# Designed miniproteins, single chains, continued (4), part 102

Each design is a single chain, and the fold is of that chain. pLDDT is the mean over its residues in the fold that is shown.

## One batch from the design tools (miniprotein)

Design m15540
Fold by ESMFold2-Fast:
Structure m15540 (fold): chain A 86 residues (1-86)
Amino acid sequence: RREEILERLREAEKLAKEGFEAAKAGDLEKARELLEELKRRAEEFRRLAAELAEDDPARPDVEAAARGLERAVEQLEKAIKAAEAA
């Protein structure tokens, strides 16, 4: 339930942090691998939100998590692109 959603979100946030650190270090290969995994996690949360009933009490939390991860993906993509241009 909510605890499981928070646990999965924390794991995805850890991937985002590691991806950003890899991009800062110039390890673009690792940053890209972590970005692809983060994209998969974001898609998983988006699908989960879509599969939940409209009146499911967990739906708002899952939708918020999906939006947060989608933003993290965009930020990491920008960080990698900036590092590649340097």
Scores: mean pLDDT 80

Design m15541
Fold by ESMFold2-Fast:
Parts: structure tokens; sequence; C-alpha cells
Structure m15541 (fold): chain A 61 residues (1-61)
């Protein structure tokens, strides 16, 4: 399930507009709230996705 979550996070990250990539970097809590609203995921799941996407953003430099 962690590998599936990482794969899903990569797909979602690649689809993010620049404004949401900036939000992820500057305000991860607001980004997680946007994920809940946009994709209908639970708060806990949104937080896990935001954390994995943050790692992806940091690794792509």
Amino acid sequence: SLEELKAAAQVLYNALPDSKRTLLRTNQDAFAEWLQKSFGVSPGKAKKYAQEMQKIAEQQA
C-alpha cells in the first residue's frame, strides 16, 4: 500500500498546476485541505499524499 500511495502521489504531482506546487512547498496544511476538497480523500490520507508529494518535489531538483 505504501508503494501504491507513492505511485499515486507521483501521478498526482505530475498533474499539479504550478500554483498548487507552490502551495505544497509554502503551506503543506493548506495543500492537504485542497486535496481533501478536490479528491474527496480523508484528512489522514490527504496528509500522507502531501508528505509524499513534498518528498517528490525535493527529489526532482
Scores: mean pLDDT 81

Design m15542
Fold by ESMFold2-Fast:
Structure m15542 (fold): chain A 99 residues (1-99)
Amino acid sequence: SAAEDLQALLALSEEELEEIKKKILEKVKEEEAKTFEEAYEEAKKLPLEEILKKIEELEKKIKERSEQGLDDEESYLLRAKLEGYRFAYAEQLQKQAKE
C-alpha cells in the first residue's frame, strides 16, 4: 500500500535516503526529475503535518486517475511530486530523531 511505501522510507537513514533519491533521479525523464526536486524543496519548507496532508491528497488523486485508466504524462508527474514529498517527510523525521 501507499502507507507501506512511506513506512519503508521512514526505516532508512539520511544517507540511505540520499542514495535512493539520486538513483531515482538518474532513471526518470528530465521533466519528472525536475518535478521531484521542486516538490522536495517545497516540502522541506513545510511542517510535517502539512507535508503528510499533501502526500495524502496526491495519493488520492493518483488513485482516482489510475481507476480511470489514465497512464499519461500528468500521472507520471504527479507520482514524481508524491515521491518528492515522501522523501522530504522521511528526511525531516530522521533529522528530528537526531535532535
Scores: mean pLDDT 80

Design m15543
Fold by ESMFold2-Fast:
Structure m15543 (fold): chain A 99 residues (1-99)
Amino acid sequence: VSKEKLNAEAEIAVLEIRYAVAKVTADRYESKGDLEGAVEAYEDMIRALEELIQKLKEAREKFKDDPEFVARMNKDIEQAEKDLAETRKRLEELREKLS
């Protein structure tokens, strides 16, 4: 594995960790009935997912000559896009509860 590929994987891992932390934080706030805290955490989840999708697409283009790496990036992009759509829907539902 090239050093550049390892650096890209490390950047992706940091964004995956940010998303995971924000998700755990959102679940915690929802469980306690802190809807305002949950909204903020869901906004953090959306930001992390948007940055993750961008980094995955950049890595896919940079290492396009590696078919196994490209296939992994495609799978991760599909999952992140689905998670983003679901997270946006849940955020809208939470905002309606606060209205």
Scores: mean pLDDT 89

Design m15544
Fold by ESMFold2-Fast:
Structure m15544 (fold): chain A 92 residues (1-92)
Amino acid sequence: SAAIKEKEKRAEELYEQGLKIFQDALKRQLPGGPLSLLIGFSEARRLFEEAAAIYQALYDETKDPRYKEKAEEAKANLEKLKELSLKIGLGE
């Protein structure tokens, strides 16, 4: 349906935006710039969480395994972001 396609597109856009912000934050890695890196990681985290939630909802509604795979991919990047955040001293 058109509604499903709109949700797919939104989740894809959120996921791609999260990846870009995560990659850009890592590329910055400026000595004395921890605030920019923290903001980037926080924003990427929210985008990955939102994308994962939309893909999970699409899977629950449609039972299409493609959405489950995309939700798991978003969650995997969220976990990687969390681990990297801890290693560079931005975690609790």
Scores: mean pLDDT 81

Design m15545
Fold by ESMFold2-Fast:
Structure m15545 (fold): chain A 94 residues (1-94)
Amino acid sequence: KGPEGYENSISKEIEAEKGQTILVSFSVDGIDKSRQAKFLVEIKYPDGSSDSKEIIVKNGQGFALFKAKLSGKYKISVYAPKGIKPKDLSVSIL
C-alpha cells in the first residue's frame, strides 16, 4: 500500500552494485512554475528493506539521490500528491 496523502505513483526497476549512486529524476505536467508540490521518492533494496525521501518539485522536475547499500535489483517509486501525476521517471547509476 502507498503512503497516506499520496495518490498516483510510477515505478522503475534497476540493477545496481554496492557503492554506486542512484540518481532518480522525474517530471510533472500541469504545475505552474511558481507552485511547489511535495512528492515521495521510495527506494526498495534487494533485501526488501526501503528508504524514502520527500522531494519538493520545482519547474516541473524532481530529483533524489540514494546510495546502493547492496548489489542487486532495486525498485524506485515516485508517489504524487492527490490530483497530480508524475511522468518520465528516469534512473541513472553513477
Scores: mean pLDDT 78

Design m15546
Fold by ESMFold2-Fast:
Structure m15546 (fold): chain A 61 residues (1-61)
Amino acid sequence: GAAGRGAERAAEAGNDGAGTAAAGGSEMLHYKDRKGARAAVEAAAQGKDAREVAEAAILGS
């Protein structure tokens, strides 16, 4: 459901961005994707919304 997704999405944005992205274990797929992921990791470390930063970096390019 949409309501459930809203709550889970907010929790995952902080946790997954900081935990999963920062932990590494990424794959060398494309530099563009890496750039977005990198920005997300740094944004999460700074307390920003990692997902929004990654999307903005990709869409802004």
Scores: mean pLDDT 54

Design m15547
Fold by ESMFold2-Fast:
Structure m15547 (fold): chain A 95 residues (1-95)
Amino acid sequence: SELEKLRKELEELRKKNAEIRSKMDATYQAALQALDDLIRAANSDPEKAEGYAATLRAKIAEMKKLADENPINKKYYDRLVAELEAEVDRILARL
């Protein structure tokens, strides 16, 4: 029936949204770790800052891709991305 088809589609959408959220949480935690590494490098070993900044930018790119795959939460994810990008630029401007 049409109702069974709609219920199946809704279940698949719920599973997809849960998977994207899980991946975003993991990627965001990895981005925060890379940001912490970048902050420490900027203060103690500036020569390593480029490498940590590259790692963080790669995680930000993964977050952007995940945000595009989840339009329901895209505005929230776009905000997290913007905050991380602003922080990277702020740190690198002080080197």
Scores: mean pLDDT 84

Design m15548
Fold by ESMFold2-Fast:
Structure m15548 (fold): chain A 80 residues (1-80)
Amino acid sequence: MLLSDEELSERLRELQRKSGLSQRELGALLGLPQTTVSRLINREATPSPAIRERLTVELLGLPISDEELEALRRAVRAEL
């Protein structure tokens, strides 16, 4: 099942809060421009079906523990 605009916003906000990643770093992680991430978090834009599908898969597969989030943060920053 695909995430709604509200669920995408909530998941992105939670990921940002828990990981300490900036919107730019979240964009790098998700393959999206920072402006797109910002608009999705603020519910100012509806993603295309393709982006919604990708984000649903990626956000549902996210690390749960602080240790996994730290590893994710390290991996994202290594690519920037």
Scores: mean pLDDT 76

Design m15549
Fold by ESMFold2-Fast:
Structure m15549 (fold): chain A 62 residues (1-62)
Amino acid sequence: MEEAARRAGEYASKNDGGRAYDALVEGGLDEETAGRAAFAAMISGNMGDAEGAEGLAVRFAK
């Protein structure tokens, strides 16, 4: 899960929510949880906080 969350945070920081979501689903999250985690990561990443985006993705992946 940490690898999937890191990839999601990277994609979110590049404003790519679709790839962030796909990375989380491939990492083993259900679609609903992956959608919430990707959305949270996108908000944080778009504010220039790539570490925060990764952290939010990890939190929702648990």
Scores: mean pLDDT 70

Design m15550
Fold by ESMFold2-Fast:
Order: C-alpha cells, then sequence, then structure tokens
Structure m15550 (fold): chain A 69 residues (1-69)
C-alpha cells in the first residue's frame, strides 16, 4: 500500500541519518543514488510525489547537518 511504502521511506531516512552521524558525504552519496534509482523506475505520479518529497526532506536535513559541522 501507499502507506506501507511511505513507512519504508521513513525507515530509510532514519538509516541514512544514522550513517550521516559517522560520514555525511557517504550518507549524501547513498541518498542521491538510491532516490535517483527509485525515481528512474517509478511512473505513478502519487508514488513519485512521495519519493521526491522524502528525497528533498532528507537532502535538506543532510545539508543542514553538514553546515553545522
Amino acid sequence: SLEEFERGLETLRESILELAEEDIDKARSYAEVYFGWLLSEETDPRVRALIERAREELLEELERMAKEA
């Protein structure tokens, strides 16, 4: 379901943020590659919107963490 997919994106976000505490550049690279792959394969506009929003929110948080370090 869309709800289960969104929970999966939330779990991925938490894992990447944990990685960012140790290596922000690796976390950013992983996020870019993974979300880029998801967007390259998805055609449903509702699912694409969830992926794009999750990507934007995560990358914004990673940028904030990098600037505060």
Scores: mean pLDDT 82

Design m15551
Fold by ESMFold2-Fast:
Structure m15551 (fold): chain A 86 residues (1-86)
Amino acid sequence: SIITRFLKGSLEEKKKLVTSMSDEEFAKYGSKIAMAAFVLGDEQVKKNVYLALAHYYESRDDYDDAVATLLNANNIVPSEEIRQRI
């Protein structure tokens, strides 16, 4: 499953997987991937996973979830770029 691939993948594989996910895959697995991201060890990978999730929510006009996800990304690795999107 996509969740198993995410959990067992390297940090680079996790980043690539999230970035390559389709809208349909995010609709089905996005919440589980977001939960898994909270336990990742590398702060930059966590940030990139949350940014990919925020982009997915923005692409669906789901701005409330996008903002919440951007806030999570900023809490992990603060960034003016992220703050400008909130």
Scores: mean pLDDT 71

Design m15552
Fold by ESMFold2-Fast:
Structure m15552 (fold): chain A 57 residues (1-57)
Amino acid sequence: DKKTQETAEVSQQIADIYKNLDEEEALKKLKEIGKKYNISSVPHPKNFSFRSAPPPA
């Protein structure tokens, strides 16, 4: 429940960042979110996947 909530919030924030911010600013925010929520091995990542990968750096 708590893990699912955090995962959903993180995925939503990442999507919003990419659509609203430029790549440079998006990367800064993503790095901060990753560190805060320990995204390296998040169970059931809903929107991001290694196959699709995020936009370029």
Scores: mean pLDDT 61

Design m15553
Fold by ESMFold2-Fast:
Structure m15553 (fold): chain A 118 residues (1-118)
Amino acid sequence: MAAAVDVARSPPAEVAAGDEIEARVVATNTGASAADVTVRVLVNGRVVFETEPITVAPGATLELVLHVTAPESGLATVEVRVAAATAGGTATVDVRVELYVNGELAARAEATLTGTGL
């Protein structure tokens, strides 16, 4: 039902099999329209975890903490992607992503996502 999707990406971080990955996402809707926010965790470019779309009302903040264990043998690359979409109007979502590996900050990104409903 999304007409336009904008995506924030963390820088990729290296992980070993069995490493504990913690993704912390803060999304604040600063726009006038509700936004649907989806968070994905990718290992070697493959989605290992995906949230359902979460509706964030105008002026509201969504905070998520996702825990994933690295599933692949050997060294792998992990990244977090955050997508924002709206069914109508224009949504503006400020996103902060922090990626922790075994409790240490490995990657960080901030972005402003703009979705326009058709």
Scores: mean pLDDT 78

Design m15554
Fold by ESMFold2-Fast:
Structure m15554 (fold): chain A 76 residues (1-76)
Amino acid sequence: SMAQEELEKKLEEIERLVAEIKRLEEEYARASPEERPAIFARIQELLGRLQALVKEIYEKHPEEKEKFEERLEKVL
């Protein structure tokens, strides 16, 4: 279904965002004090995008919420 295809694409985007956030968190841990503010700002931007995507999935796919939550647990 189109709803399932849209959900799969959003899950792939969430997986990419989570992977990039984790990479940036590792980079932040290794960064100098001067570099950290820029990395932190990027992490906050990605967290905002992640929050927006999760909200959109819950709003557009309420009947898929349980399946989405089960699959999200496997990604996170």
Scores: mean pLDDT 80

Design m15555
Fold by ESMFold2-Fast:
Structure m15555 (fold): chain A 61 residues (1-61)
Amino acid sequence: SAMEAAFKEMDTDGDGTISKSKFGTVLGGMGLSDEEVQALLDTLKGDKIDFAEFKELMAKV
């Protein structure tokens, strides 16, 4: 799927997670405001997100 491809592209470590900063860059590139990006990131646990969290957040966009 497109979401899986995007996640794989951002997962430079190959460990199944991406950093919040990397995800924030993607959201900003999609046209979300800085406030919307920060609000979504603030709902996350820890400094990294897995694919399930990525899909959940992308569904909110």
Scores: mean pLDDT 75

Design m15556
Fold by ESMFold2-Fast:
Structure m15556 (fold): chain A 87 residues (1-87)
Amino acid sequence: SEAAAIAEALAARYAADPSPLTRAEIIREQAILEVEKLLKEGKHDPEVIQKILELLKAGRYEEAAELFEELGLLSAAEGLRLAAEAL
């Protein structure tokens, strides 16, 4: 799948350069890909999903996690909260 191929490419990038900066970049890219997938699925309000994407691009991971929780996407929210604490 496209998502799996992208995830593998990001993992390979981290393996080549396992720095904190590269790890932060991977977390950000994975979160953006998940949001783009949610937009394509059309199961949620596109305005809310678009807001999450804007927050992720702005580095506002805690606010993005709160919106994921409102959508019932608890695993994605937990991942972003941990990422916000690590960055």
Scores: mean pLDDT 71

Design m15557
Fold by ESMFold2-Fast:
Structure m15557 (fold): chain A 94 residues (1-94)
Amino acid sequence: MVPSVEELIEIIEKVKNWIEENKDNLSAEDIRTLGLVLLHEVIEVLEKQGKLEAAAEVRRLAAEFAERSRGASPEETLELFIETAERVIEILKK
């Protein structure tokens, strides 16, 4: 089942909040992996909906997050994930 754009925004916000609430128990690699999995799911949903331009923008942000989070601390990885998630939500609201 393909979620709506509104449901995607809710999922992103829930994942962001869960990571922030559990940050003291998560490694940088845990945050990075969870963030990349979420971004991959968002891309897949957008592609299935035919929103190819939005999917391409999210793919670019996912690649940027993957590169910038490489070797980052847990705190830096969390900040990069929050920044990326907020930018993805902005794309979805267009």
Scores: mean pLDDT 85

Design m15558
Fold by ESMFold2-Fast:
Structure m15558 (fold): chain A 82 residues (1-82)
Amino acid sequence: SEAERIKARQALLADLTRDEATLQAAIADLDARIAALRAQAQADPANARRLHREIVALEVTKALLEGLLALREQLEAELAAR
């Protein structure tokens, strides 16, 4: 049924859109955590090396999530164009 195919496509688009929103929220949370750790490193130079290692780990995680977000956005655009 065409109606069933349309509903299935709309459900997939909704799922991809929810995934994108979740990834955007996670990236924003990581940005806030990185900013807080940078401020902490400035306030406590004795612990700066440890804090910078934690910052780098979070920046790597953020880059991976940004890559996944870009892929999800591409899939959503391709699915919407069908």
Scores: mean pLDDT 82

Design m15559
Fold by ESMFold2-Fast:
Structure m15559 (fold): chain A 99 residues (1-99)
Amino acid sequence: SKKDKLLQIFDDWAAQMRAVVDQVQDPAVKAELLALIDQARDAFRSLDPNNEYVLLLTFMAYSTELILTLERAGEHELADQVNEISNNTNKKILDVYNS
């Protein structure tokens, strides 16, 4: 189903985000980022898979907050990694809706 495909994509995204966050040295920043990943996962589980616009907007909002949090912490290379992973994930989400 579309829901099962989307949940797999979000679980893969969350796993990749955790791998990036594991490289963060500041424990307060790391805790904030892990909390954002958990909030994103809870939000994605509650979304209607038939509402493409809300789902994409929600994904973009969490991805942007992760990037900005890393940038504010001076973790520019990790922010670039999150941006690349999020762009790839966005393409996967669009592929589900275009199939």
Scores: mean pLDDT 89

Design m15560
Fold by ESMFold2-Fast:
Structure m15560 (fold): chain A 68 residues (1-68)
Amino acid sequence: APSISDLFDEVVALAQEGARAARAGDYDAALAHYREALSVAESHPSLRKLAEELRLAIERVEAQRAAA
């Protein structure tokens, strides 16, 4: 089983890819990466705060996608 540190590193890497895609205006790719990151973050209670941040990031990107 992966450690909490391994899960945290995976979530951070996925969130960074999501942020990069969002900055490039690729909202579909950004949502895909953030949703994958959220799935990992939701797998353990210790990642609750990170999951909350990812939900806000997803809402922000969905709003930007709708406005485009």
Scores: mean pLDDT 86

Design m15561
Fold by ESMFold2-Fast:
Structure m15561 (fold): chain A 68 residues (1-68)
Amino acid sequence: MREFTVAELLRWVAEDPRAEKYFEGTDLTREDVLEWARKVEAGEAVGLPIPEVVWRYIRDHAEELFAR
């Protein structure tokens, strides 16, 4: 299976419109996730813990992500 970096995982979440349904009831947007992906790619310290809902989305869709 392909190994993914944290930046690649965050970018994947930001680019998937289905992630918006996971963010319902939160102040989180896909643009926030994309900003974190950009900071990680640039080697910048994000300084914030990535919200659990982002990691939940990745785990719930891991079969789709890692099957490619």
Scores: mean pLDDT 72

Design m15562
Fold by ESMFold2-Fast:
Structure m15562 (fold): chain A 87 residues (1-87)
Amino acid sequence: SKEEIDARIARLREKIEQLRGVNPEKAEELYRALDLIEKMREQGLVTDEQIEALLDRLEKALNGEYSLEEIRRFVKALEDFLETQLS
């Protein structure tokens, strides 16, 4: 549901803010990814199921399942997708 996705986004934002005090570089990249995912949702470019899948990946990144380099590649992929869809 929309309410469930909104709650997940709010929780992820809070966790990323907590990470900023420990690993500011990683927190910055994760914030960028979350902002891009929110923009994709606002523009209606993706389904709720696709948003949930992107949030799952972001949560795994936050839990240390991805390197900083892999997170940066994820961010670039989101940026490239959004630029292509809005151009």
Scores: mean pLDDT 86

Design m15563
Fold by ESMFold2-Fast:
Structure m15563 (fold): chain A 62 residues (1-62)
Amino acid sequence: DEREREERRRELILESAEYSVLAIGYAAKAVSGSEEEGKKNLEKLKEYNERANRLEREAREL
């Protein structure tokens, strides 16, 4: 019911925030170091941003 939906929404938002923090970490790594390392870290940035966005979308759909 409403309480269970609110709890699940909160869980999804917290998980999304965790992935966003990880993405920020990889963004910082992507702008420092070699071009090859930057490309790898940019892929990780995209991966974690996509996970964060998916979780946020799921939270909004509740």
Scores: mean pLDDT 82

Design m15564
Fold by ESMFold2-Fast:
Structure m15564 (fold): chain A 102 residues (1-102)
Amino acid sequence: NREEILKDLLRTIVEGDLKAGKITEEQAEEILKLLEEGDIKGAIKLYLITEGLSEEVAEEIADLLVNSDDETQGKIWNLIVNGLVNGVPQEELLKKVKEIAK
């Protein structure tokens, strides 16, 4: 199930960020609850907001990600994770996500 792969990937990222002290236990629980409820887009959006993106940028990235095929989803996630680690500005991150999305 493609949705399960995306859920497992986001769960792994959230657990990693919690261990690294980048997010709080409450923030992690809120994101994981949305995943358990099947609100994958909502979970992605909340995760991105928690990482410091604006609600508008987080919404657009989450929408592009959930509407992409598996290969494109993988590319977008790699870009987001690497971009957040390297402090890429949200506007540049969004531009690059849009270039990868169909």
Scores: mean pLDDT 81

Design m15565
Fold by ESMFold2-Fast:
Structure m15565 (fold): chain A 66 residues (1-66)
Amino acid sequence: MKLVEFYKELKKKINEDGTIPIDEAVEIFEKYGFDREKVEELLRKYANEDGTITLEEALKVASELL
């Protein structure tokens, strides 16, 4: 698994406020072999009210799915 490339792609999607839109995070997770349905469920659990997630929360979801 190319974890360094996964992390770099997540960082590219960070907005100026430090958050990543859930839809963009889901696409990156799926690209790197994570199950889309499980990723969407866990990301929505950690999501902010505006449908975004922090890099730390995204990495926590990745660790729970490994």
Scores: mean pLDDT 78

Design m15566
Fold by ESMFold2-Fast:
Structure m15566 (fold): chain A 63 residues (1-63)
Amino acid sequence: SSSNISQAQSLITQSQNYYNNGNYKQSFSLSSQAHMLGSSNPVLSQQASNLYKQSLNGMQQKE
């Protein structure tokens, strides 16, 4: 639905901001939620998946 797409977009933006600030845990959580809400949209799904993977790597490195 359009509501799910709008929410996914917002969550992707928030996830990106947390990632840029080094808050990988928050970025990971928000990108995971965005992936669920945006799963029907290939572009949003890909963006959320990329943030999810990058955030997970950031959490694992602890640097």
Scores: mean pLDDT 83

Design m15567
Fold by ESMFold2-Fast:
Structure m15567 (fold): chain A 62 residues (1-62)
Amino acid sequence: GEEAERAAKEYAKKMAEGVLEKQGIKVEVEATVEGDEVILKATAGDEVGEAVAPVSALRAAL
């Protein structure tokens, strides 16, 4: 349901921020769900990075 989709989005955001924080980068992360995938966009100044994670993998990690 929407609850699981929201949880997957929040988890994906947190994971992406954790990776970037380890590199000393302070970023804003936006998460969007497309079908069975969570698409993450991280913006740091003029740099934009994109990552994709399956919702099923994120649910298994929760």
Scores: mean pLDDT 67

Design m15568
Fold by ESMFold2-Fast:
Structure m15568 (fold): chain A 69 residues (1-69)
Amino acid sequence: SMEINERMRKLLEEGLKLIKEGKKILSDPNASKEEIIRGIGLVLRGIGLLAEAYYLSPDEEIREKARKA
């Protein structure tokens, strides 16, 4: 349904956003230990959202985008 696809797109977008933010922190050579821990946490949360979008989405495009991230 359109509603499921919308919810799964939002999970995909949020997951990708969290991974991007986390990776940006982790790529900073000046990041503190606390910032590194936060960055790892953001990546893990993002991966969880991508896994959920893949598992629950009936849309092949959403599943493919989650898989390729």
Scores: mean pLDDT 87

Design m15569
Fold by ESMFold2-Fast:
Structure m15569 (fold): chain A 78 residues (1-78)
Amino acid sequence: MTEEEKKEIFAEYEKLLKEVREIAEKSSPEERALLLRGMARGYEEMASISDKETAEKLRKKAEELREEAARLEAEAAA
């Protein structure tokens, strides 16, 4: 893939992740947790096509989202 193709893919992912976040903010805790896990997967996919430094940052974001989702799931179960 060219660097321009990577930039286009990144812009598309960022746009989709923004839309998902807006939906998550209006959702129940259970639905929000599910959406956050989806966003984390999106960041992992972006990381797979990124350079090492960018990939590390994206994987950290994915981990944070999964941790937030786990907290919401625990709160909903209580």
Scores: mean pLDDT 77

Design m15570
Fold by ESMFold2-Fast:
Structure m15570 (fold): chain A 99 residues (1-99)
Amino acid sequence: SVVDLIEEQAKTVADAYSFEELREIVEATIGLLLDEFGDEELAEKLREILEKLKTKEELVKLNAVLRYVLEKSKSVEEAKELIIKLLEELGLDTSALKE
């Protein structure tokens, strides 16, 4: 599954970068999602999730989910649902994305 691939990547990729480098990569990916979908509220909520992350593995997981969604989603609604589903399956808190 895509979740299993992301979990494997999180272990491998996290060792190649610093926490700060991974944080900057995630911020850049959030910027790409904002450019693609035009949803400023989604971008703000994703940045809130980013600020709460404590490990490099969590940063890699968030980035991989956002990259996958950017490639596969055709609408902002599809993107939001897929982000919530994949992040929850990876054990990340999605409360900020639910109003």
Scores: mean pLDDT 87

Design m15571
Fold by ESMFold2-Fast:
Structure m15571 (fold): chain A 109 residues (1-109)
Amino acid sequence: MKKVKKAAEETARRLESLGVSKEDVINSLVTSAWGLLSGKFSEEEAEKKVNELEERLNELLKNGASILEMLLFLADWLVNKEKLSSEDVIELLEHVLELAEQGVQIKKS
């Protein structure tokens, strides 16, 4: 978890610096989680897990959670509940940042 926590903190800092909305962060997290989980689980299981994750992230958003709190929740979910490797979670966080950066560029166009 120490490496994952550091990656989440750095990703949150960069997302905040980009001015990405919390809603766009959730969309990037859900998209990245689908990619990761569909590679490791059946399509039906991946869809169920992603839907549960999206519901929990939206609940955190309604309760005033920060970007960092949402990323730490995701990291804990994937490592401790879904038993994914720290490496997989770090790669997911890198993909989230890439998608968020692309989304910001599209909105500026």
Scores: mean pLDDT 80

Design m15572
Fold by ESMFold2-Fast:
Structure m15572 (fold): chain A 87 residues (1-87)
Amino acid sequence: DEALERLAEAARGEARRQGLEVLPLEEVRRLLAEGVRENGFTAAVLVYDPETGEPVGAVLARTREEAEAKARELEAAGFETEVVELP
């Protein structure tokens, strides 16, 4: 799924930024799909660096309303965001 692939790239970007081990895209995507399903997340906020446009993180949400509220909070803090629906 496209949303899960974008979420996985955002998670990998965050891991690189923190100096953590970066797992392959397919592995991160698989782990995210499992975690999303088990924890009832239905939406995600993808976070981008406003200068480079590169993904720098993501926030999971259990409702679209929560995702939209978090996106507004992050945009007020100077980030670019995109809300995506999860399967």
Scores: mean pLDDT 76

Design m15573
Fold by ESMFold2-Fast:
Structure m15573 (fold): chain A 70 residues (1-70)
Amino acid sequence: MYRLTLKSKDPKAPVIIAQAVFDNGGMILSLRVGKTITAEIWVPDDEALDNVLKALEENGIEVLSVEKLP
């Protein structure tokens, strides 16, 4: 499981985040939208995480931090 701290000016950012995670076989555990977006996700492997992060960056979503949860 991972906690992502994200920043975007796109009002569709929450949908883009969810779609990127689901397209890579992951799950959204929580998603909190404020001045930054905090997403807690599960992904099956490190390749899926890398693909999610690439999809977010390609859609103009800035990845501020990636934290591995216990």
Scores: mean pLDDT 86

Design m15574
Fold by ESMFold2-Fast:
Structure m15574 (fold): chain A 99 residues (1-99)
Amino acid sequence: SAVELVEEGIKALEEGDYDKAEEYLRRAGELLGNQRFADLGVELVTLAKSADLQGNKEAVKAALEGLRRARRHLEQGDVEGAIRALEEGLRRVKEILLK
């Protein structure tokens, strides 16, 4: 399921395996038939990788929170809510990185 793919992406990101996290989020978007979800998930993982390489743990946590919220919305069948959770996650990561 898309929920399981997002969960695997979250685990990969927690372990610092950004390539694996990106792969799982692409597959989740494909399974949902939703390119916007795939693109946002990949962008969030890419920013989390950049943040982690800079030692910005706060931004990495914000990315993980965005993914966890997206997964929660998918558990409820709310794909639009999942997309909004990813958009909010990206907004928070960008806000933290600007400090």
Scores: mean pLDDT 88

